# Designed miniproteins, single chains, continued (3): the designs that were tried, part 88

Each design is a single chain, and the fold is of that chain. pLDDT is the mean over its residues in the fold that is shown.

## One batch from the design tools (miniprotein)

Design m11049
Fold by ESMFold2-Fast:
Structure m11049 (fold): chain A 108 residues (1-108)
Amino acid sequence: MEKNQKLVNVFQELVLKTAKEIRELLSDNPELAQLVTDLLVRGMLRLQMELLANPNMSVDEMIAEIDRVTSWIKRRVEESLPPELAEQVVKLLDELQAKMKKAVEQIG
């Protein structure tokens, strides 16, 4: 239980930093910034609830849930944004996904 709470805290910090970078990137399009940050928050709340509901989740299972949630966000970004902006946002989401997986491997 303690390890999952530490992971949730690390994920929250990573998500807040990524949300800030997305808002800066989409500063000329505040409606798109809001759409992407809302998708990110909804995806991350789902992930956090899954981790807290399943305290016996293995490292591999946690990584699979990270991949599932981040893939869902990326698909919706690609469907909603112009291609050039979608590519830049997806790159930030790829970096977030990699950092979250690294945190699971170090803490989980």
Scores: mean pLDDT 85

Design m11050
Fold by ESMFold2-Fast:
Structure m11050 (fold): chain A 97 residues (1-97)
Amino acid sequence: TEELEELRKTKTPEELKLIEELAELHKKTAEELKKLEEAGDLEKAIEVARRAEEEFRRLAREAERLGIPEVAEMARRLAEGARKRREELEKKIEELK
């Protein structure tokens, strides 16, 4: 996102590493979820979303520790997105029963 690109321009190497981890996790999670949903493997998609939520929450705590509130907020937002995605997938499985 543009927000992550702007943050990269002004941050220390430690802060940049955290921003890069957040961006990579977001990209990887989106790609894995898309592939699993297209394959109909909803149970694995739920596990991917659950793990992503946990990892985004971990990155949010690290961002808070490093004093980067913008990255912490972004990570919390991504964690909430992963949680909602998991709930959507769980509902889809219930509808297929």
Scores: mean pLDDT 81

Design m11051
Fold by ESMFold2-Fast:
Structure m11051 (fold): chain A 94 residues (1-94)
Amino acid sequence: SAADRLIAEIEALTEEAIARIRAGEDPVAVFDRYSQAVILAAYEAGLPQEAIEEIAKILSEAHERIAKAKTPEEAIEILRETTREVIEVVRRAA
């Protein structure tokens, strides 16, 4: 389904972002790229506007938490939690 494809794409984007943070890239910069890619993927998948707005809010709140993260490991855990919340929105909108 389109939802299953979008979920797989979001999971792949998450693993790429985790790998970049582990490689020593700035977690905030990595998360900004991740957020843009997730929103673009949701639009391309034809998600309803209200679902995209909910995802944007989740990503915005996660950005603030990652900016305050003291370690790469803390940033990765916030990213994983954020991905789970985004996937729940996708599943409800399907």
Scores: mean pLDDT 92

Design m11052
Fold by ESMFold2-Fast:
Structure m11052 (fold): chain A 61 residues (1-61)
Amino acid sequence: SPVEVVRRWLDWALSQGASAEELENLRATVLAEMERAGVAPETRAQVAALFDEAIARVRAA
């Protein structure tokens, strides 16, 4: 599942100290590529929410 792949990757990236800027840039790139690939809007929304949660956690730290 694309959602599970993104979730595992974000958990790893957070463990490596990924910055909010890095996550924001990757969010834009990943969502654009998913849209180009014809991934369903519901799946893209779930991926966007995972990035938003990760970015918020980094900003709160």
Scores: mean pLDDT 86

Design m11053
Fold by ESMFold2-Fast:
Structure m11053 (fold): chain A 80 residues (1-80)
Amino acid sequence: GMTDEEVKKKLKEKFPNLSDEQIEAIVKMAKDMAENPDMSIEEFRKKYGEELQKAFDEISDDAKPFKISVKDGKIVVEDL
């Protein structure tokens, strides 16, 4: 499997305008989603709120459509 550093590198290449802290927040959130699929979006906002909000603001201008899903407890990023 990919290391956390390899995942961060791919995210930085896909979203170059995101800070390293925003990339880490996305990775941590995605791991929490994989481990806690029943957790609500509102609970994720409380846990990662400020970092996540800034990351979404950066993504909205540069991101091509993509889908994040969880398969077999692992995070999968698919281009749409």
Scores: mean pLDDT 62

Design m11054
Fold by ESMFold2-Fast:
Structure m11054 (fold): chain A 78 residues (1-78)
Amino acid sequence: SEEIRDKYLEDRLSKIPPEAVKAAEELVDKFLKENPDIDPSLRKRLVTAVAVYLYTRGKTEVTPEDEEFLKKAYELLT
């Protein structure tokens, strides 16, 4: 089922502007670096969730509110 999940995440990310995806990747990578006990396999799921969130909110840059969304998304995915 990981293969189906990866294809779903890749499809979702391909439909989001590259700027929003990059912002999501930078935010998630910073979060994972600050929390090294978090499972790295969650990166794709967190990036997808944050990228979709940024895109639906019309954002190209991350704010403190977006960091809180990432924490909440992590809690919901675990």
Scores: mean pLDDT 72

Design m11055
Fold by ESMFold2-Fast:
Structure m11055 (fold): chain A 85 residues (1-85)
Amino acid sequence: MSITDPALQRDIARALALMSYSVSKIALKNLKENKSTTVDQVEEAKKQTKALFDRAAALDPSIEELPGLKKELEKEFDELIEKLK
């Protein structure tokens, strides 16, 4: 069901984006520290991160932090994937 309060939608979307960023940074750190990390595991974590940001964008596409945070995380995941190949 769609939330009709724009202020509440924005607050939820922003909280989801910040939570997604924090969780993804922790996941990236753990993946980098684990010598058994595979490309498949990093790709799955990247996919989950994208899904969370897509949900935030669906709630409020006007959040100015979203494109920058998503791009930063995608770059870090891609750099780790390249290093593991």
Scores: mean pLDDT 77

Design m11056
Fold by ESMFold2-Fast:
Structure m11056 (fold): chain A 70 residues (1-70)
Amino acid sequence: SSLDTAIEMAKRAAASNPELKATQVDEKTVEVDTGSGGEATARALAGEMEKAAPGARAEARGNVATITEL
């Protein structure tokens, strides 16, 4: 299932990069705060996550990328 894959991928990205903070906000949604990376980093992260996780959707607002499993 794609649900665990996208959420776990976002958490792993944050775990390997101390500038990123992942917060699971519900069973299907995780937010990644890019901190000083800003909106450009959040947009890039959202695009990478959506491309890597089939069936997930990702969106960036400010410095936060939101990944939702469908």
Scores: mean pLDDT 76

Design m11057
Fold by ESMFold2-Fast:
Structure m11057 (fold): chain A 74 residues (1-74)
Amino acid sequence: MLGVEESLELAERLLKEGYNDEDILEELVRKGASPEALRAVGEYLAKQYEKLGMKELAERARKLGEEAARKVEE
């Protein structure tokens, strides 16, 4: 299971490679990221979008992280 630190490192790498929030979160779910890690990545991506003035994308990233976390919880 990928923890918060490993998931954030992977998310940073994928974002640098040009992957969007949906693709990054999908890859993390596929690699077995924890619910906590998925929420942390959603928040991280949201903060990156907020720095670019993309408020709608920031809110979407948070929502996608939360939805991904719920899908991996029993």
Scores: mean pLDDT 85

Design m11058
Fold by ESMFold2-Fast:
Structure m11058 (fold): chain A 71 residues (1-71)
Amino acid sequence: MKPGDLVDVTRSDGLTGGGVVVDDTTIKVYFYRTRTTETATIVSVDGDKITATLDSDLPEHLRTLTGTVVG
């Protein structure tokens, strides 16, 4: 994983989005249904799989993102 890599993301409630890796700790995510851009902090990376936490006022159970690097 490197800055500029594209990520397919899913929020824990099933909301889907596209992201871009900004740096070693940060992803910018655009959620398609809500048309919102959010920042997420990377928690772990396992190959092409990413787990991240949304930096938002959402309930804690909705803050988890899973992602897959596609680039």
Scores: mean pLDDT 80

Design m11059
Fold by ESMFold2-Fast:
Structure m11059 (fold): chain A 81 residues (1-81)
Amino acid sequence: GPLTYTLTSTTTSPTLPVLESAEQVDETTVRATLGNVPKDFSLSDSVLTDSEGRSYVIASADKLSRTEDNPKVTVTYRRVA
């Protein structure tokens, strides 16, 4: 069946972004949309884990555009070697 993804952070933060979507692009690459990204959240600290226990770290991100209503960011994650 399709993989399920969980978003975590390597730093202690009181608020994490909401993982709105995550899609496997290829066997080592996942494209995710993060919603409600806090102003002080460091994207480079984010880690994505799939339902099989594989971890992914940030490879690229669109420039964070903040509105007060719903700041969203699209992120590309790459599997940890």
Scores: mean pLDDT 72

Design m11060
Fold by ESMFold2-Fast:
Structure m11060 (fold): chain A 91 residues (1-91)
Amino acid sequence: MEHIFEEHKELYEIAKKLAEIIHNAKNDEEALKKVKEFLEELVKKGKITEEEAQRILETVKLAIKEKLSKDETELLLFSTLVELKQQRKRQ
């Protein structure tokens, strides 16, 4: 149980940071640039794959387009991260 909790906690912290980047940015272009930089760092650290980074970026673009709140963006990104980790385990 603790191992699953700690993994979900890490994914939640990533989702929270992504949501903060999006909602603190001055415009959509700055948000996307900073999100790309953060995702590139996560790939370099081996936390996510390049394919997962692209799927997360598409989710970020959707959140921006739909004008989701910070909390809604955080929940959507957390759900996306959990789904991507589950998909990798099934391959």
Scores: mean pLDDT 80

Design m11061
Fold by ESMFold2-Fast:
Structure m11061 (fold): chain A 60 residues (1-60)
Amino acid sequence: SKDIADLVDAWLGRLGKKIEPSAKQYLIEAVGNDIQKLVNILESLQDKDEITEEDVKEIV
C-alpha cells in the first residue's frame, strides 16, 4: 500500500539508507498493513547501508 511505502521511505531517509526496488516491493507485500511487522523488519535491517531483496527474505 502507499502508506507502507511512504513509511519505508521516511525511515530510510531519516537514517540515510537505501533500498532496492525489488526489496521494497517484497517488503510491502510481506507486511501488508501490519505496521508492527514493518517496524520489526526495518529495525532488524538497520545495520545495512543498502537493503536487498535477500535481506528482506531472511527476515520475513
Scores: mean pLDDT 79

Design m11062
Fold by ESMFold2-Fast:
Structure m11062 (fold): chain A 77 residues (1-77)
Amino acid sequence: SMAEQMRLLILAESTLTQIRMLLWLAKKYNLDVSAISQTVNGQLARVKELISKITDPDKKAELQKEIEQLKKDLDSL
């Protein structure tokens, strides 16, 4: 349903925002990269599963670009 698609989008974007904040804090405070990497990779895997259920190709592509950017941010820690 349209309502279910909106729920998936909100959940995916909310999770990506939490990952973005965590990476920003990890860089700012020099947090343990190994622990952060494990947590972020787990959350990214969950977001990829949510994105697989999204049918709008434009929104799906946008979320996939956000994942790729966050992966680059993680790799730069």
Scores: mean pLDDT 87

Design m11063
Fold by ESMFold2-Fast:
Structure m11063 (fold): chain A 63 residues (1-63)
Amino acid sequence: QAALDEATRISELLKRAIFDKDEEAMKELGLTPEQVDEIRAGLKRAAETGEGAPAPSFTAPAA
């Protein structure tokens, strides 16, 4: 109920902060540009991984 509404609001702010680089949204969420950039990189990596093709291991998985 209320928790769901708050989660929806946060999701919308995240979308604006990540995709539109909205400083107001970043400030409301307390996120730094560095954190937003890391989230974007993670999302891009996840999308690339879903291609099913053998990647050149550019994601630094060495472990």
Scores: mean pLDDT 68

Design m11064
Fold by ESMFold2-Fast:
Structure m11064 (fold): chain A 65 residues (1-65)
Amino acid sequence: SMEEKIAILRTLVAAFDHPAQLVQALERGGYRLPEADARALVEARRAGEDLSALLREVAKRIEEV
């Protein structure tokens, strides 16, 4: 579900400071996300921006592998 994808992205963005680590963690869970989207999430978090809208948008592009 979309809510599950948003929850996993939120958890991983809080846990990893590098886009490549976020991508690798998602792949271990059976998901694929473009590195550009992972980078956008990490950069927004570093900037202290509200992630709510970006998480929802990025979650639409997450695929099951």
Scores: mean pLDDT 83

Design m11065
Fold by ESMFold2-Fast:
Structure m11065 (fold): chain A 101 residues (1-101)
Amino acid sequence: MISVTVSPASLTATAGSTVTITCTVTNTNNQPVTVNWFRQDKETGEKEFLDSKVLPPGTNTVTVEVKTPEEPGVYELYCKAKSAAGESAVGPATTLTVLPA
């Protein structure tokens, strides 16, 4: 079984800045999982792939730095964990509010 959580729940930043989010992945399988980070525009639904990392079995906490988009708006930052066997999990998203620079 795989479970994913992301923190903080909400974050406000200016366009073109850098924010930090933490992803906690619990993997009870004996194989590694691949974690992919995404940003989604809440208005348009457009998704952007940000980064990927392979995590070992167990509970792992990973911090990722995300550059905020130049376009102001409301975005969701989330991570999706997927095992080699095809099992996947997505946690609650961090709501990112991007203000004009």
Scores: mean pLDDT 78

Design m11066
Fold by ESMFold2-Fast:
Structure m11066 (fold): chain A 62 residues (1-62)
Amino acid sequence: SMSLDLDTLEAVLLSLPMPAEHALRNLIAKGYFSPEAQAIIEEGLAAGLSVREIVARLREAF
């Protein structure tokens, strides 16, 4: 399974020289997230949440 560890995901997103929204949308397009995880990410991005807050919501859901 190509599941990303959430700790690794958070660390990578915070270190990237690009907006986290672009990085997260690219990972969704590559199939790294379930439909349920994708919904949480899209809702978080629409609400203007930080990477840490989006990852926290993913941890709460799974």
Scores: mean pLDDT 76

Design m11067
Fold by ESMFold2-Fast:
Structure m11067 (fold): chain A 94 residues (1-94)
Amino acid sequence: SLLEELEKLYEEALEKLKEDPVEAMKIMDQAVELLKKNVKLSKEEEAELSRLLRDILLAYAEGGDSEEAKKKIEEYMKRLYELMIKSVKKHEEE
């Protein structure tokens, strides 16, 4: 299931975030690419995903591997994951 694969990637990214935020971001990029390969996103959905990926990158750029930066990255990763799951469910209803 696409949902199960996205959940697995999200959980892996959260675990990696504790020690390697860059690796966590790479895993989230892989999750977004997996979504794009399986789901035809609207321009609005693509823009929102791109914004959240940029927010993650900006949080890392500002705070590095600090605990405060990791908490912000975790929040954006959660929002990104929730958006990806919502997109899959919306397209499964079509």
Scores: mean pLDDT 84

Design m11068
Fold by ESMFold2-Fast:
Structure m11068 (fold): chain A 86 residues (1-86)
Amino acid sequence: MSKEQLDEEVTESLALMASSVVKIAERNGKLPAEVGRLARELFEQMRKNAKDPEKVAALNAAYRAGLAKVEQGDYDGAAAILKAAL
C-alpha cells in the first residue's frame, strides 16, 4: 500500500512469473537444466533484494541478456551471463 510495499510486491510477482516460465521451458525440454537452475537462483536473488531497486534492475538486466542468448540457442553464453550476475 505504501510505494515501497507496492514495488516489493510487483518485483516478487515478476520473479515468480519468470520462474514459472523457466520451469515450463525445462519441462518441455526447451531449456537445459543448468540454465534453468541458474535462472531460478537469479529470481530468488531478485526476491531477496526486492527492496533494493538498483540490485533488482541489475539482476533484471542480466536475466534479459541471458534470455537473448537462450533465444539464439547459446546456452553456454546464457549460463555464463547468469552465473556472473550471481
Scores: mean pLDDT 70

Design m11069
Fold by ESMFold2-Fast:
Order: sequence, then structure tokens, then C-alpha cells
Structure m11069 (fold): chain A 102 residues (1-102)
Amino acid sequence: SAARAEAEALKAELAALRKAGAPEAEIQAVQARLRAALRADFSPESAGRVARLGLRESGVPEERAEALAEAVREGAAIGLEAGSEEEMGIAIQERVAALRAA
């Protein structure tokens, strides 16, 4: 996607600025742009789709893969709303664990 290409370019720019010892204000501006680009390209639906494909490639049956992928999508939606990768990881893990316990 265009947003993904922009995020990769911004990651490279940020690495170059850090290596060159650029002013903190300039580094912070690029970091803010990178965060915006990453959020613009991220969707709970795409996270669930990627999880489903990975589970299917790992030999997980379709019905189980769909249920686990939906748990990932729901957890990703909660994490995105919270604005935290840590909260996203926790929300996904809790939902996956609940399905495994059932």
C-alpha cells in the first residue's frame, strides 16, 4: 500500500537522522509522521486476515483458524482504540486464551 511504502521510507529517514545526530525536534517530527503512517495502514480486519492465513499455512483447520483470527481482529481493534501496542498484545492474548480454554 502507499501508506506502507511511506512508513518504510520514514523508517529509513529516521534511522539516517539518528545516525547523523540530527536535532531532537527533527527526529520527533519524523517519528510523528511515522506513527501516523503506521496507524493509517493498520486495520483490525487486515490483522485478522494475516492471522487467518498464517494459521491455515501452519495446518490449523479452517473453522478454528477463523475463530482465532476473529479473536486477533477484536484484540487489534481494542488495542488500536487504546493507542498502545502493549494493550493490543494483551487484548489479543486474552481473547486467544479464552478460546483455547473453551
Scores: mean pLDDT 75

Design m11070
Fold by ESMFold2-Fast:
Structure m11070 (fold): chain A 65 residues (1-65)
Amino acid sequence: KEEILERLKKFPVDPISGEALGLSDAALLSSGHVFHTRDILEHLKTSDKDPVSGKKITSVKIYKP
C-alpha cells in the first residue's frame, strides 16, 4: 500500500468530485492518479481514459480497509 499512501500525500482530493480522499474508498489508476472508487467506476462506464491526464487506463487497484 506504499504507492497509494504516497499518492494520497500529493493528491489528497478526488479530481472528479473535489472531496477528500482516504483509504476507505480509494482507487489507484495505472496513470498514478487516485480517485474515489465510485467516481472512477462511473467514469469507466463511458471512458477508458484517465480524466486528469487523458492516458488510457490499463489497471485499477481498489483499496478497502
Scores: mean pLDDT 72

Design m11071
Fold by ESMFold2-Fast:
Structure m11071 (fold): chain A 67 residues (1-67)
Amino acid sequence: SLPTTITSVEEAVAAAEQVAKEALAKFKGDVEKAREYAQQTLLTRTTDDVDKKAVAEAVKKAVKALS
């Protein structure tokens, strides 16, 4: 299960893999829709002290690796 809050880039990287898998299944392999969904999902759970750009890059990398 996904963490309720993401408090570090390391947590974001682990969560990005899980969310990317779910997003790719949800959008039937549509990489761009999956990336956007996964990014929004993680950013809404990310605390203000975490680098949101690093979180977005983790999502992009995870979706690319799984597609």
Scores: mean pLDDT 80

Design m11072
Fold by ESMFold2-Fast:
Structure m11072 (fold): chain A 77 residues (1-77)
Amino acid sequence: KREEEILKLQNELIDLLAEILKVSKGDIYRVFAGDESPEMVELAKKIEEVLTEPLKEIGDVDSIEKLKKVIEKLKEK
């Protein structure tokens, strides 16, 4: 199922971002939930910095393929 695949990939992305930035999974969830506190805004900027290079290298692809490629590039770091 597409929904199951997306959820699995989103969980992998959250795990990787938490490890790379050395924050809790809960903090990553707060950013994705749109928490606009100053601390979460700064964390969101760091997440964007981590994702910037992978996203630039990914062309016009569907959401599932984009998530897979981002995860792969983050693992290479």
Scores: mean pLDDT 73

Design m11073
Fold by ESMFold2-Fast:
Order: C-alpha cells, then structure tokens, then sequence
Structure m11073 (fold): chain A 91 residues (1-91)
C-alpha cells in the first residue's frame, strides 16, 4: 500500500507556479528537507537564519516578535512533520 503510493508519486508530475516540473516524491523530499532545517533552526534559536529561510522560501520578512512566536510553534510542528514524512519515504 505505502510502496504503491510511493510508486505513484514517482510517476506523477506537478508543475509549480515557477514553471518547475517536480514529481510528488521530489516534493515530499523537499518538504522533509525544509522541516529538518526548520527544526534545527528552532533548536539553535537562530532567528537570523529563520528570517532568511522565510524570505527565500515564502518571500516574507517577519518582525522579531513574529519570529519569536513562530519559533515556539516550529519545533513541535517540524518534529511531527519529519516523523510523518520519514514513515512515508521509508516505505
């Protein structure tokens, strides 16, 4: 069942708003890498790196207060996402 889903994700292609064509599996791997990066930044309390990542990925520059609030949520959400994505990618 899970292996069948992963095979479908490999063959299915998605065109992003930037015109990049990605498989569903490539999108999941990119989401996993992002979640891992967010978790690391939250654990290190690296506000500067988190602000840079948000600017590069989402085009936003949050205030110091917004970054502090986001860091409180990022660690538990990223851990949950990594667990789910690792289970999906591991078959």
Amino acid sequence: ELAEILEQLRTETITTSSGETLSGLEMLERQRALAETLLELAKNKDKEALRKLLKETFGIEPSDEEIEELMKEVAPKSEEALKALDELLAK
Scores: mean pLDDT 66

Design m11074
Fold by ESMFold2-Fast:
Structure m11074 (fold): chain A 71 residues (1-71)
Amino acid sequence: MSEEQREQARRQLGEALRAGNRGDIEKAVELVEEAVKQGLISEEAGKEIIEALRKGDIDRAVEIALKALGG
C-alpha cells in the first residue's frame, strides 16, 4: 500500500472512529465500508471494526483499525 493510501486510510478510519465515539454508528459504518471499497483496509478488518462499532466498543474498533494500518 502506498504512503498516500495509508494517509487516506488513517484519515477515513479516524473520521469513522470519531463518528462512532459521538454515537453516529451509521456514519461510522459507512466510512469503514468506503475504506474497504477503496482497498485501504481488508474486508476482514472492515467487518471486525464495524462489529466493534455496533457493540459500542470504540477501544476495540481503534485497536483493529491500528492493526489494519500496520501500527
Scores: mean pLDDT 80

Design m11075
Fold by ESMFold2-Fast:
Structure m11075 (fold): chain A 78 residues (1-78)
Amino acid sequence: MSKEELIRALEESARRYQELADQYRNQADRLEELGNRKRAEGDSSADDYMAKAEELRARANMLQDAAEEGRRAAEALR
């Protein structure tokens, strides 16, 4: 693999990880809104929504970290 091909592959992977992280973060935000509403209503399902939101935020953080590592690796090869 050429250096240029490796840089492009790392930048493309980083972009895809960032896009997925953004999607999971948006989903977590919506689940938190639902969980807060259910909590206000006294619905026991509120904790399930909040737990799922926390899981998605953790996944989003992992993906964002992977994206940042990919970008740094690509920059180091320039």
Scores: mean pLDDT 87

Design m11076
Fold by ESMFold2-Fast:
Structure m11076 (fold): chain A 85 residues (1-85)
Amino acid sequence: MAEKEKQQLAEAQKLGDRLTAEFGGEAWSSVELHPDGTATITIYVKEDGVWRKYRALAEVAPSGKMQLSTELEEVGEITKAAEIK
């Protein structure tokens, strides 16, 4: 149980890292693994001096890798850097 959750969390973090790389600047990802094996991927990206938050849902592919099940959508603008931690 714990090993499977650890592997799924690692794959979700890899997906988050790939998504942050697409933004080409200051970006950070947060992943939350859910009990059903899905994950919420949250991307924080600094664009023109402002931090923005994007969110998508992810699921385990047959390969064992995590893949997006929804499109990455802007959830809001972050006014405080503390919200990224």
Scores: mean pLDDT 72

Design m11077
Fold by ESMFold2-Fast:
Structure m11077 (fold): chain A 77 residues (1-77)
Amino acid sequence: MSPVQKLIQQAQELFDQAEKAIKAGDTKKAQELLDQLKQLLQQLKAANADPKTLTKLQARYIALSAEVLLQERQAAK
């Protein structure tokens, strides 16, 4: 109901898309989605989102960012 909940929904949609891109090996698309997620997480922090929810989303962002970095390194050798 709150504006914060709409931002959380958008973040969840971007996470789902990023995970699909990673599974497909589309690191370029995954990187674009992660850049959007980073901006959205900053908006959530500025909007005083619940610390529990924010921590969960930040942890997921870090995990996916690490996966993309590892995939790029493996591809580049």
Scores: mean pLDDT 82

Design m11078
Fold by ESMFold2-Fast:
Structure m11078 (fold): chain A 86 residues (1-86)
Amino acid sequence: KKKEIEELKKKYKEAEQQKVSLLTAANINEAGYEFSKKLAEKNPDNQLAKRSAELSKESYKKTRELYKQKEEEAKKLKEEYEKLEK
C-alpha cells in the first residue's frame, strides 16, 4: 500500500540522518580518545590521565557501535520499502 511505502521511506530518511549524526559523533570521540591516549602515554603515573583515556576509548567504541547499528537499520528499511514497491 502506498501509505506504508511512504512511512517506510520517511523512517529510512530519518535513519540516514541519524547515521550521519552518529558518524560525526564517532569521529569527534575518536579524536578525543587519540588525544587522551597520548596524554596517558606521556604521563604513565598520572591516574587521572589513564582514567580519561579509558573513558574516551569507551565513548568512541559506543558511538562506533551505534553508527553500525543505525547503518544496518537504514539498510533494512530501504530493502523493506523497495520490496513493497514491486
Scores: mean pLDDT 84

Design m11079
Fold by ESMFold2-Fast:
Structure m11079 (fold): chain A 91 residues (1-91)
Amino acid sequence: ALDFALEKLKKLIPDIESISTLMSEDGSEVEVYGREKGSKKILRVVVSKEGEILGIREVTVEELLEARIKALKLELSDEEREKMIEILEKS
């Protein structure tokens, strides 16, 4: 599932860098987050377990962080969120 999501993203955006992957709670979908080389834009690609592309959209660093917090079931303070956003923007 994760490998198919990564392959689909790389076929659509060959210059994609800094890839992060998140699986849905039921394991039916994979969210792939990546940035194009030289771009500040982060793209979210949702891929089914079967490798079908379900959605593509531009996201913010904040949206990426919130998606990771939700997937990992983490509770973060506002200060911790700001610190994580700073780290992700530098990556």
Scores: mean pLDDT 70

Design m11080
Fold by ESMFold2-Fast:
Formats: structure tokens, C-alpha cells, sequence
Structure m11080 (fold): chain A 67 residues (1-67)
């Protein structure tokens, strides 16, 4: 998996969200489905849709999934 993907799954879990929001197979693998989910999220928030979770992606998740 690319750097940051495991961190993203851990971030979701630590904030009470199931990792299946991004990782539907719950295997921790960065597959085409997981990449598409990350890209769709990044695109919806106006971020670069490269499918790789970076600091901006984490901040965007924090803003919409935690208050």
C-alpha cells in the first residue's frame, strides 16, 4: 500500500468510523476499489485526486467525519 494508506485506516478507526468506509474488504490492502474510494473523496472535497492519502486528505477527513 502507498505511504499514508494504513495511517488513514487507523485514523478512521480511532475516530469511531469503520475502515470499511474506504477499505470495503477490511484486509488493509490498497486495491482498485480502495483507490477509487480515496479518489472520489478527494475529488468531492476539491483536493488532488491521486488516490494517495496525504496530510490534506487526513485534514479533510477530520473536518467532515469529526466535529
Amino acid sequence: APPGYQRLLAFLESHGWPASVIDADADGAYDASAAAAVRNFQRALGLEDDGVPDEETFEAFKAVMTQ
Scores: mean pLDDT 66

Design m11081
Fold by ESMFold2-Fast:
Structure m11081 (fold): chain A 108 residues (1-108)
Amino acid sequence: SEKQKRVEEDLRALREIQAETLKKFVDIRKNADKLTVEQTKEELIKIMEEAINKARELGLDRFVEALEQAIDELKKAKPKSAEDAVRLGLSLFSQAVFDYEEELEKEA
């Protein structure tokens, strides 16, 4: 069906953004010992903003909204270390992905 095809296309787009974003998060985690908490937060926000730009280009408007909420939560957070900031960023990003998957399931 046309609805099923759109859901499949959106899921493929989501997985592409997820894979690229997680790769960038792994790169930040590898350098977390060299970064301050604030520098780590700034790099994680930048990575999620790049994900928002890609999601917007692909028409994943609900995913954009979920990612904007993730960024807002990360900005308000006070992690104890750069590594804690990375773990929080990963958790918030994963939640945004999960929330969007739930929305796509409702459209199937």
Scores: mean pLDDT 87

Design m11082
Fold by ESMFold2-Fast:
Structure m11082 (fold): chain A 93 residues (1-93)
Amino acid sequence: MVTFEVEKAKLEGDKATVTVSVTVTGEPATDVSVSLRNAEGKLLAEKQAPTVADGETVTVTLTVEGIKAGEKLRVVVSSTSGVRTEQEVTVEE
């Protein structure tokens, strides 16, 4: 199973910083990808994490420009093992 938590979604100047912690249990996940989309479904940022071992947590930080406080973004975590999980987050100032 793959679970994740959004630790931060904050504006830092003209950029939004979103920090995501990804935890894997029961089996290692290979090539975990974290992507950030706006309310319209447009891809704003994407990062690949290294292989996450069973019981381990990795932190991924994404930065995106042109976002304002109070906007809702969609965080999507996927892996080559076929796992896909998503969560909505509101950007704070």
Scores: mean pLDDT 76

Design m11083
Fold by ESMFold2-Fast:
Structure m11083 (fold): chain A 67 residues (1-67)
Amino acid sequence: MDEWEKLLAEAMREGGVSDEKIKEALERVRAGENLYETLAEIVGKEKAEKIVDAFEDRTAALFEARR
């Protein structure tokens, strides 16, 4: 399990997405589908935008924690 998948799953849970839909989204993104488009189909565009923002914030925090 890649670190980015864990961060994305946490962002989706924070956004109130069910574990079933989180697994679906991760599987589709792993298959090469666009992250935002996949999330927009599963949770809607507004929620997808918030989840992507939270995921980017978590990824940036991980990068900053390195230095």
Scores: mean pLDDT 76

